# Ledger of designs, part 94: designed miniproteins, single chains, continued (3)

Each design is a single chain, and the fold is of that chain. pLDDT is the mean over its residues in the fold that is shown.

## One batch from the design tools (miniprotein)

Design m11462
Fold by ESMFold2-Fast:
Structure m11462 (fold): chain A 58 residues (1-58)
Amino acid sequence: LTDDEIRELVNEALKKAKNKEEAAKIFAKLLEEKFGIKLDPNLTPDELAEKVEEIASK
């Protein structure tokens, strides 16, 4: 999975979600559905949202 693909997924999730928490959930679901990649299962929803923000801001 490339950084560009991750960024595209983040943008797609942000378009579908109204806030960053929902975007994080949609992003994780898209990763699993499209690439078969499950995001770290030890991440809390807050940590997942932070990762989405970091990817979107970089």
Scores: mean pLDDT 68

Design m11463
Fold by ESMFold2-Fast:
Structure m11463 (fold): chain A 75 residues (1-75)
Amino acid sequence: KKDEIKKLGVKAANALLNGDLEKAKEYIKELASLVDPEKAKKVLELGEKAIKAAEAGDYESAAVLMGEMLRVALE
């Protein structure tokens, strides 16, 4: 479970760095499906904020938000 979440998090981060926001959204949704329902809402919220930051060209904020998303998902 945690290993798969970590793998999807890396894929989502790589998709964001490559500007592939569609793939990033897919990986974030898949990752959210692997966590407890209570955590899924927070994971999706943080993932959405990360995508919006990347869309605005703010990759520093996107990276921070992706890190927060993974912390929530893994804990």
Scores: mean pLDDT 82

Design m11464
Fold by ESMFold2-Fast:
Structure m11464 (fold): chain A 75 residues (1-75)
Amino acid sequence: AAPVEARTQEEIDAILEEIFEKIAKASGVPLEKVRELWRRAFAGDPEAFRELADLASKIPEYQPLAEAFRWAAEQ
């Protein structure tokens, strides 16, 4: 059975895709741009984390996520 309390990487990837789509729609940028920023941020680009934080801040429910991205940009 699939683990319901420990998310698999596939489940995490699906959640990330939904988050990217919501950010893209709310901010008016292409979905691929959001994915590109995520890849750059993961590769150690702090500017990409700052851009992701700005885009996520357009969604009230994603304010904690936006703050996490800003924090990651400085660490």
Scores: mean pLDDT 75

Design m11465
Fold by ESMFold2-Fast:
Structure m11465 (fold): chain A 58 residues (1-58)
Amino acid sequence: MSDEELEEAARAAKEAAEREAGAVLSDQQWRDGAIAAFQLGLRSPEGAARFAVGASRD
């Protein structure tokens, strides 16, 4: 299911993006950002994760 894909992608990418950026996001903030990025056409988990981290910073 698409929800499972989003959850799994967000989970794996969240950990990688957080370590890469040296920042920590809340679960809700992360989910909202990742889903928004995905809907904007960033279909890869890595792309969505980087977008979510960037959006959370500023």
Scores: mean pLDDT 67

Design m11466
Fold by ESMFold2-Fast:
Structure m11466 (fold): chain A 59 residues (1-59)
Amino acid sequence: MLEELKKEAEELLEELKPSLSPEQYAFLTRRLEAAIASGDPEKLRELVEDLKALKKKLE
């Protein structure tokens, strides 16, 4: 589950990269790194949900 959430978050972040400012991308990348380092699947799930919501808004 943790590895699946990590992969999903990484894929969503790459998909969103062209639509994000450098500051927003850096913020989300740091959030991903922190979630991975914590080993907390809740933090990764929250990030995935936020990235999906952001993608929907940018469409």
Scores: mean pLDDT 80

Design m11467
Fold by ESMFold2-Fast:
Structure m11467 (fold): chain A 59 residues (1-59)
Amino acid sequence: GDNLIAAAERDLAQAREALAAGDAAAGMTSAWHAYKLAKEHDPELAAEARRLLEEARSL
């Protein structure tokens, strides 16, 4: 919808919280969702989501 970027930011925040708690599965899920929402609309958010995905994979 009209707030795709806001939704991506919310999912990115959830990914950061999950990874800070050591929950790689939840972190990957939220980061991937943020990436899908942002990848064609906000390249900086998409890049940050991708960084969190790589961080989750290293846990």
Scores: mean pLDDT 81

Design m11468
Fold by ESMFold2-Fast:
Structure m11468 (fold): chain A 83 residues (1-83)
Amino acid sequence: MKEAEELLEESAKLAEEAKKLAEKNGDKEMAEAAEKALEDAKEAKKKLEEIIKKYGEEKVKEGLEKAVEALKKQVEYLKKKLE
């Protein structure tokens, strides 16, 4: 559970960074996508125990790791656009 909570916190931080970078770049669609990712992470954090009970901790952790990697790629893409 703690690993899943840490991954959710990391995904929320990355989503906030992606939103700020997209807003600086004037990329409204990416800013809206990043805001949705942030909202989804906050909702998942509130329901984390229920999600783990439904899907299992390992499957939830794998899904969150993939989400974190996707957000890291989005942040890097947006940083390159601002350079």
Scores: mean pLDDT 79

Design m11469
Fold by ESMFold2-Fast:
Structure m11469 (fold): chain A 139 residues (1-139)
Amino acid sequence: SAADELRAAVRAGLADPAAFSDEEKLETLQRATLLVIRGELPAADVPLVAEFARLALADKNPEVRYAALVLLRALGIAGALTPADVEALRAALADKDPEVALEAARTVMIAYTRGLLSAEELAALRAASTRPEVRAVLG
């Protein structure tokens, strides 16, 4: 199944992140996002997929980091984000790529609506941001 193929790819990427090309990372993140949006990702695979998204947020390629945030946002909408995902999103708010930082802000707002982040924590993230567009999303 598509879920079995995704699980194999995610496990391979987690075992040896350096072996994955940027194209393979992007395809894996995009396939994961599609399965999450469709409600077709098995609940047992959610922790592995979220771990892969968090590792992808540290990637050198901004397209890979952006795709990881799209996946984390889809997981957030599905109610599957954890405190570990929120900590990774905090770091992504300071991303050097403005589109990555803006997508991180949108995902942080989903985490906030799910109760994973307090109003005081959200206000602190807004105050710490140097980007007006990020502050606008967080306010």
Scores: mean pLDDT 91

Design m11470
Fold by ESMFold2-Fast:
Structure m11470 (fold): chain A 75 residues (1-75)
Amino acid sequence: SEKGKKLKEEAKKIIEEAEKLKKTANPTAQILLDEAIELAKQAIEAVEKGNLEEAERLLNEAKGLLESAKKIQKK
């Protein structure tokens, strides 16, 4: 579905951004980034299973962790 394709693209962007940030992140931010990556991967799996509502919830949670990691990383 078109919505599923967009959710999968959004999940991939979160994974890519989190992996990039992990290279320079402090230990606390790294934990949040790892969690965001895991949730984004789970969102991709939810899309593949046709559970778009679950994928959307997982992506919103992953995005929140990514934003928290960015805030904590600021020295």
Scores: mean pLDDT 86

Design m11471
Fold by ESMFold2-Fast:
Structure m11471 (fold): chain A 75 residues (1-75)
Amino acid sequence: SMDQKAEQLLEEAKKKIKEVIENEDDEEEVGKKINEIIKETAKKLKELGVPDIKISQYEFSLTSYAVDLLLEKKL
């Protein structure tokens, strides 16, 4: 289903975000790479026909996930 494919893209994006945060120590590069991952994921969701409101919710979810991981790394 479309929802299952969207969830798969979200999980792949989370994995990429986690790898960036774990392997990159430069905060500016981390932010840049995370933004690129989120934008690429949003584009793929749009190509799947996911409604814009759901794409915005997924973008917010990915941003929140990244912020939480970054805060944990700084503690």
Scores: mean pLDDT 86

Design m11472
Fold by ESMFold2-Fast:
Structure m11472 (fold): chain A 63 residues (1-63)
Amino acid sequence: AGDAFPDTPLAREGRELVRRGRELLDNAQTLEEVTRGIGLILRGIGLSTQAKFETEKEERRRA
């Protein structure tokens, strides 16, 4: 059960990376910058997902 919302530093870091990646994409003028922006977004999503998964994993380990 627990809370549905992970409020960990890891989740916040992930959201920040997504914002940075989106800003980079909006200002991208080269293919390399586009690729970098996408990479940041993917990393951010990964960190946010990891934070959520870790919270749910702990609950499952006890269940």
Scores: mean pLDDT 73

Design m11473
Fold by ESMFold2-Fast:
Structure m11473 (fold): chain A 100 residues (1-100)
Amino acid sequence: SLDEDLVAAGRSLLEGAKENLEKGDYDTAAILAGFAAAMSHLDPELTAEAYLVYGEALLKQGEYEEAIKVFQRAIEVAKDNPELRSRAEKLLKEAQEKLK
């Protein structure tokens, strides 16, 4: 279905985002992760993972206020996955501490 195709595309974009985050290309990582989150909206776990990568890329770029909002969204969509929720909460705290 179209929805399954969009989720598959989101997963592919998320892998690209992770690779770019690892190699320090934070601009590309943020763009790819943002699109991954938008395309994977019917898969809450995949969407939460995409928000985590997007937020991490924003953190690396010094966009702390935006990273906070993204991690808060990751917590909301990861409600049924305690590991993703815990990771999002830790990253949220790190982003909040950067603003102090």
Scores: mean pLDDT 87

Design m11474
Fold by ESMFold2-Fast:
Structure m11474 (fold): chain A 73 residues (1-73)
Amino acid sequence: MNEEVKKELEELEAEILATKDPEKQLELYRKMIELARKAGADEAAIEALEESLEELRERIPEVVEEKKNTKKA
């Protein structure tokens, strides 16, 4: 794997950890998956990232709905 791609992946990971916005975290995970695929990363590694993305995606609709419910109160 190219040093440049490895550095980009590391920067994206750090940004995900620093980001408090779930929507931004999803976008960063998508970018990591895209970059990993372009870099020829192992299918298992890509699958692990996709699983993490799906778990995070599952939480977002509930958080958004909870905010809407708060508006009613």
Scores: mean pLDDT 69

Design m11475
Fold by ESMFold2-Fast:
Structure m11475 (fold): chain A 77 residues (1-77)
Amino acid sequence: MITKEDIELLEKAIEALDAGDIEAALEYLRKANPELAKAFEEMLAEAKSEAERELAIGITKGIALLPIGVERAIEKH
């Protein structure tokens, strides 16, 4: 089950990505979702252009937002 601590870490990771701080974002992602952190690192390593790098960031943010949305939905039940 996703905890409030995991949600807080994912929110901090998204804030770091929005600030362009990839290292801080990866640190938060490794604590909340290590599989997503690894996938993000692999996408960044394979990115051949800035557009591909921005796409990797966008995908990672989208996946990180899913647990946040679920937690907010559960609070209404």
Scores: mean pLDDT 77

Design m11476
Fold by ESMFold2-Fast:
Parts: sequence; structure tokens; C-alpha cells
Structure m11476 (fold): chain A 56 residues (1-56)
Amino acid sequence: SSKLEQAKKYYELGKKYFEQGDYDKAITYYTEALRLDPNFEDARQNLNKAQLKKDL
């Protein structure tokens, strides 16, 4: 569906910002991916990782 395609786009943006060390933006984009696809396991795992990195 259109929502699943948008979720993948936000997930890719989250990965981009995670790789740059911008954990705040990574959290934002992973959260948007999960809003569009609540069962998106990769986005959930990477959101958890970004939150842990931000708290370091």
C-alpha cells in the first residue's frame, strides 16, 4: 500500500541520519515509519538503538 511505501521511505531517512550520528532525526523518522506501519520490526529495532545512542 501507499502507507507501506511511505513507511519504507521514512525508515531509509532514519537510517541516513543514524549513520550521520543525528539520533534525534533518526528517532523522528523511525517513529514516523512506525506510525505508518506499526508492525515494521526493523524500524522498531533501529528506533530502540537510536534512543540508546542518544542517552549515551
Scores: mean pLDDT 88

Design m11477
Fold by ESMFold2-Fast:
Structure m11477 (fold): chain A 82 residues (1-82)
Amino acid sequence: SADQRLLDLVQADVDRAIAEADELAKQGKYDEAILVLEIALGMARIALGVAKLIGNEELAAQLQAIIDRLDARIAELRAAKA
């Protein structure tokens, strides 16, 4: 379904963003790593808004779990920076 394709695209984008952020963090580039995750978070939040608008509660719950994972990673990077 289109909803499943949206979820798959968001998951793929987030997984790439996490991998890129992890590599940047290894180089001490914490601000760049945080920015990469914040961009992915923005895209995931837009997708969550769409899921809520169409009333797909299952998709909304899955997107919220992705957002929570990104928020946790950003918090870890902020703590590692200072």
Scores: mean pLDDT 88

Design m11478
Fold by ESMFold2-Fast:
Structure m11478 (fold): chain A 76 residues (1-76)
Amino acid sequence: SEKALELAARAIRLYREGYSAAELAEALGLSPKTARVVFEILEERREEINAPADEAALVREVAELLGRHAPEAFEV
């Protein structure tokens, strides 16, 4: 979804700027629990985030993982 892609792009940008899980919660309006899951997804993909072959493909991959593991991040 568009919301998932926007959240993924924002989360990746903040992660690159050194944001912690707690700082992501504040910046993205997520619960602490949801922000931890988001942060873990980004940490597991740290190499791809730091050296992406395709930025758009990375954003789509993270968006798909967010939809799978943190669907509560997307408010209706």
Scores: mean pLDDT 82

Design m11479
Fold by ESMFold2-Fast:
Structure m11479 (fold): chain A 92 residues (1-92)
Amino acid sequence: DLEKEIARLLKRAAELLEKAHQDNMSPLERDIVTALTLLMLTVGSIAAKRAGKEELARFLDETASRVVELTDQGKFKEAAELLRKAAEEIEK
């Protein structure tokens, strides 16, 4: 089930963003975590498009934009919570 696979990836990304918040990572380490999160969302969106799930792909693209906005503001805890909620929304 593509939705469950994508949700699992988003939950893993959320764990990385939570660690970025909790462990007071360096700016470079935080950039790496953000880049990995965006890669997961991008790959998920491409997979959704290939499966004909255009609404899911759009949701992932919009989620990626919000992650960029939050991480640019240093809001890694809020970004992690956003990804957890996104994963729950995808897992019906």
Scores: mean pLDDT 86

Design m11480
Fold by ESMFold2-Fast:
Structure m11480 (fold): chain A 75 residues (1-75)
Amino acid sequence: SREELAEQIETFERDLEEAIKYLKENPDEEVEKEFLERTRGLLEQMREAVRDYPELLARVERLEERLKEFEKSLK
């Protein structure tokens, strides 16, 4: 349902920020690469799940931008 998808996105938003904070405090190139690949795949699946819900899609797009920002910060 829409409500279940919104709750999953809210959990993902929190977990993403916690993971980014952890990786900034504990840099590991291999872990960072695995995290980026796994998270990108999950976001792609989530984007498809919310495609008919514009408000939720906008939230997923913000998460995609946040992940790209984090990836650029690793250089």
Scores: mean pLDDT 87

Design m11481
Fold by ESMFold2-Fast:
Structure m11481 (fold): chain A 80 residues (1-80)
Amino acid sequence: SWLSLGLKSALPLVASFLIPFLLATSGHESAAAVLILAVSGFLALLVHGKEWTAWIALGVVVLLMALGLFSGIRRRRRSA
């Protein structure tokens, strides 16, 4: 049941991924590399038909990256 809901949300999930990708590529090379790997891995797993594995892997990577990006944003946060 949850998998079918995930399929309906595939497009907005991709859009949500693009936003952090743009933020990371504007700031840090290492963060950009990790994002590229995460996107490539997710797409490869999705095409291979292992959607449940792709969601699990994506969730773990996104959590780790969100922590790193949030910490990085806090350090770079400045009043413009």
Scores: mean pLDDT 58

Design m11482
Fold by ESMFold2-Fast:
Structure m11482 (fold): chain A 97 residues (1-97)
Amino acid sequence: SEEEFRLEVEIGVLEIQLATDKAVADSVLKSDKPLEEKKRVLEDAINSARTALDRLREIQKRAEELGLENVVRSAQRGIAFAEEVLKDLEEKLKELE
């Protein structure tokens, strides 16, 4: 369906955004950039991951209401990925404190 297709695409875009933000944060941490810049990049990535997680939860709820079992499963995988990224970024930020 049109709705199912749109929700699956949005999940995919959110997963790409999460992977990209994590890769950028990891690259900055390996660099010789100032500690303050490393902290800011991690904080920005954490905020982006939280926003993505909230949206994935909204998509899961919407998919459940519509009976879209494949979208529910995709959203659950996206949520697990977002939670793992968020945990990793928060742990790395604490190491800089």
Scores: mean pLDDT 91

Design m11483
Fold by ESMFold2-Fast:
Structure m11483 (fold): chain A 62 residues (1-62)
Amino acid sequence: MSGEEAAKKAREAAEETGSLAALVGYKEAEEFHKQGDDEAAAKAAENGIKAGLENPEGNRAM
C-alpha cells in the first residue's frame, strides 16, 4: 500500500468509525507520506484502520 493510499484508507476508516486510533493513524500516515516514508505511512494507517474496524460505532471525536 502506497503512502497516499494508506492515508486515504485511514481517513475513510476514521470517517466511518469515528475511532480516535483511526484518526491518529490517518494523521501519522499523512505526515510519513509527505516525507516519502511509505512503509511508515502504511504501518500507521494499518494500525489506525484496525482500531477503526474494532470500533465501528465510535464517533465521539470525529
Scores: mean pLDDT 70

Design m11484
Fold by ESMFold2-Fast:
Structure m11484 (fold): chain A 59 residues (1-59)
Amino acid sequence: GPLYRAVKDYVAKTPHELSLKKGDIVEVLLEVGPHYLVVRSLKTGEVGFVPKSVLERIE
């Protein structure tokens, strides 16, 4: 899927969410409603839910 970058640190609030550091690059796998994405971290390979508000598209 398309590549996105974390614009800020994010701490997972549930076991299904992914924690990110500002600047981390993720691949979008699935959009879930208007507010969440399922992403894979390119740094760790971990998959989880992240709010769209913490990500910006870089292609």
Scores: mean pLDDT 87

Design m11485
Fold by ESMFold2-Fast:
Structure m11485 (fold): chain A 83 residues (1-83)
Amino acid sequence: SLIEEVEKAVREAAERGDKALEELKKLYEEGKLSEEEFKKVYEEVGKLLKEAAEYAEKGDLEGAREKIEEAAELLEKAVEAAK
């Protein structure tokens, strides 16, 4: 079903995001990312997750999925840029 497909995509995106955030924290601790750069990424991710929650509350599961995937992609790009 669409709900099961969206739930799977959300879980996969959340796992990607968690892994990328852990890597970003390590890069910050290693001095490869400034406090300013880390805070900027953290704030943008927080904004996307808030938008995802608002979509979910309205029953727009597709919109919620897209925002969670965007947050994961932002974290992955930040990790790649810091390497």
Scores: mean pLDDT 82

Design m11486
Fold by ESMFold2-Fast:
Structure m11486 (fold): chain A 68 residues (1-68)
Amino acid sequence: AMEEAIKLLEEAGDEDGARSLRIAYENNDPEIALLTAAVHLAVARSRGDEKRAEAYRKAMDLIAQELA
């Protein structure tokens, strides 16, 4: 779940976002991972970057499943 979210961001070309999620995952902070993904989703949407926005939306769904 979390590893799949990180991979989605790597495939979308967002290496900084993927790294941030990986650090949160390795530190067992899924709440921080979800917050990070939400912030990046908002930024991607504000820039009209539909590919990154879709990747972050899917990442948020996967991270939310890890929290449930």
Scores: mean pLDDT 78

Design m11487
Fold by ESMFold2-Fast:
Structure m11487 (fold): chain A 72 residues (1-72)
Amino acid sequence: STAAEYEALGQQYAAQGKYDEAAEYYRQAFKLAPTNAKLWGNLADAYEKAGKPEEAARVRAIGRTAVPDTTL
């Protein structure tokens, strides 16, 4: 499976309100494409909606170190 395939699965489960399953698929996609800012954002949002704000915050921190910050 590719990062795009896992992202699509995450989107399908998120659309169904299955945020724990969505987070698992987004996590797999992020592991395959850790520099894709959209993937860490989607994973963090899925954790937040699953009631896991600490996991969401950790993913956002990891994503920021993997993606160059061009705003500062």
Scores: mean pLDDT 76

Design m11488
Fold by ESMFold2-Fast:
Structure m11488 (fold): chain A 80 residues (1-80)
Amino acid sequence: SLEREGTLLLVVAGILLAAAEFVSKYHPEELDEVIASLEETLKRLKEMAEKVADTHPDFAERLKKVIERIEKLIEEIRKK
């Protein structure tokens, strides 16, 4: 299902966000690559939210809010 695909992409984004926080502290030279992977995953999540907006509006709205929260966390990581 599209909801299942969106949820799996969100799990991947969560793992990449955790990796970015860890890498920023211990291996800062790798940070740009991890953030790039996370941003590509968020792009796919945004596309998913648009695809399901008409059929699953509640899921799409919640997904967009989570994407916004992750984008704010990326900005905080970049400022360090």
Scores: mean pLDDT 83

Design m11489
Fold by ESMFold2-Fast:
Structure m11489 (fold): chain A 66 residues (1-66)
Amino acid sequence: DTEALARAAIAGSNAVWETLDAGKKDEAVEKGIEAAREAGQRYGASPETIENAVKAVKTVAESLLA
């Protein structure tokens, strides 16, 4: 579901920003991926949707760290 994908990606992105705000730059990608996976599972996303959300969050985190 597109909504589950969006919610997982938003949760992951929020975790990235929160980790960066805490000064833990090196952990931002990992924390973002964890949050996206947890949110995807919570919203009943398929494994494929969770993978897509994780990929999107990883891309966002890597862009912010570049």
Scores: mean pLDDT 80

Design m11490
Fold by ESMFold2-Fast:
Structure m11490 (fold): chain A 78 residues (1-78)
Amino acid sequence: ASKEQANTLVNLGNVYVSLGRYDEALDAYQQALAIYQAIGDKSGEALTLFNIGNVYQAQGRYDEALDAYQQALAIRKA
């Protein structure tokens, strides 16, 4: 899996969010997250976790949103 594939999956997730298709957005972001983690791209990992948090918040899944945001923040502060 490539950084280009992960970036494309993030963009696909962003489009699904704009369409209100939150489950498909989460699937795309989770795939991107796995790629960024596999290649050690901490900036991509943090950005993707932030986007996942935004989707959970939009769904009213606040505990899951908080967890995702806290993970993204921890990566950015390291």
Scores: mean pLDDT 89

Design m11491
Fold by ESMFold2-Fast:
Structure m11491 (fold): chain A 72 residues (1-72)
Amino acid sequence: KEKEAEELYKQGVEYLLRGKYEEAIALFKEAIAIDPKSWLTPGAYLNIADAYDVLGKPEEAEEYRAKAKALT
């Protein structure tokens, strides 16, 4: 449901701010799975991409940036 996806998105942002990048990615992926049509979904993809860049995974980061662009 939309409220569940929004709460997971907020938790993901909190984990990003705390430097917990792998946990943040997991939360954003769960939010996308619950409501893939959410207005928050492009932002979730971009946050996943940024987290992958920080983790030294540029190929995965590029994949998620492409997903975000497809939604705009």
Scores: mean pLDDT 82

Design m11492
Fold by ESMFold2-Fast:
Structure m11492 (fold): chain A 55 residues (1-55)
Amino acid sequence: VARGRAIAQELAALARAHPLSPEDMELINQAMRALSDGDVEAARALLEEIRARLE
């Protein structure tokens, strides 16, 4: 529970801090879907990819 929630909070923070392209929004949606499916490791990998693109 805690890991998925932390990843979701980080995704939300990145989305609030940066203007998003359609590609960035698609990656965020994929990460959120991975969290919904219980795939925390896939969601973390997507979070790191999004962070690298935005920061």
Scores: mean pLDDT 77

Design m11493
Fold by ESMFold2-Fast:
Structure m11493 (fold): chain A 93 residues (1-93)
Amino acid sequence: ATITWSQTTLTAKVGDKVTLTFTASEPVSSVSWSKDGKILFLNGKRVKGVDERFSASGSGTTWSLTIENVKEEDFGTYTSHSELGSASTTLKL
């Protein structure tokens, strides 16, 4: 089976709600999310100190990170990590 994570460059403005979605070619058990190398969610669990505007959801082949009320510090490279591999998406202004 081939792992294919959809990588998207998304453009947003401050105050927007953004959803970053990764699709795997086969089911994964859990996904971790990082921003610019800093872990936000480890195996689906929020890391202490992460803003509540961030939420992670998904199951099987489709996993999403949602950012509500985007701030300037939220722009950057987001990476999803799974047992099948990793994929990155850039959120830009």
Scores: mean pLDDT 79

Design m11495
Fold by ESMFold2-Fast:
Structure m11495 (fold): chain A 73 residues (1-73)
Amino acid sequence: SLEEEREKLRKEALEKATEEHKKRYEEIKERYKAGELSEEEYMRELVALLADSGARMGEELEKKLKELEAKAA
C-alpha cells in the first residue's frame, strides 16, 4: 500500500530528525553546564535548534516522499 510506504517514510524521517535534535540538544546542554554559554545564549541556541530541527525534518520527509513518488512512476 502507498499509504503504508508513506507512513514508514514519515516514521524514518521523524526518527532521524529526533536523533539529530537530541544529539545537538545534549551538545548545547553540555556547553551550558561547562559555563561556555550564558543563560541568554543557551536560550537562543535552543530556539535556533528547534527551528533548524523542524526545517530539517520537513526537508527530509519531502525528499523521501518525492523518492517514493518517483519509484511509483
Scores: mean pLDDT 74

Design m11496
Fold by ESMFold2-Fast:
Structure m11496 (fold): chain A 83 residues (1-83)
Amino acid sequence: MELEKRRKEAETLKKVAEQMLKDAEGIGAPKSVIDGYKVSLKVAEALLENPELTDEQVRALRDELINEFIEKYKKEYEKAKKQ
């Protein structure tokens, strides 16, 4: 029961995230907004691949993906700032 509910929620989340990402890209939204929707999409895809993921594991995955974008931004900022 719980696993099928999580799978249905993940399918809905993926469809919503895909639509929001498409709309955001279509209107030329800021990269941070687009990256946020990409994180949501990746989390939904991971949950569809493994619906047994706990809420704690899903949060950890989301935090890891957000940190990857932060590190990429920081690296690009440092590269632009180099003397």
Scores: mean pLDDT 76

Design m11497
Fold by ESMFold2-Fast:
Structure m11497 (fold): chain A 56 residues (1-56)
Amino acid sequence: STYLLYPPKLGTKPEQYTDPANLKDPVEITSPTALRVAEKEYAEAGVDPSKYLKEV
C-alpha cells in the first residue's frame, strides 16, 4: 500500500496532528527508504509517526 505524509502547519503541537485543519496537503511517499527515513526523523523528534502517516 501507498503512504501519505501529512506535514504539520507551522506552530502545530503533536497532540493537534489528528485535526486535518492543522495539517498541510499530503505528499505521497514514493519509496520504502523515504518511508523509513520519515518514521526515523519523527521518532527522533519524539513524535509518533502514525500521527503524520496514513496508509491508502
Scores: mean pLDDT 66

Design m11498
Fold by ESMFold2-Fast:
Structure m11498 (fold): chain A 67 residues (1-67)
Amino acid sequence: MEEEIWKEAEITLLLMKGIIAYKSGDYDEAIKYFKEALELARKYGFTDSVKEAEEGIKEAEQKKKEA
């Protein structure tokens, strides 16, 4: 449980960094953090975090295409 807790915290931090970058208009940085969160979430089986990261990437890429 100890390592799983720290991996969840790491994923959550990356998701938060992605959200902050997205809100700031830094879509490339947002995509970077969401991709890092997605890889870790997939590796450790955190399904909810996988969905959040995938949606974050999709939204950031959509905004980048509009810019």
Scores: mean pLDDT 81

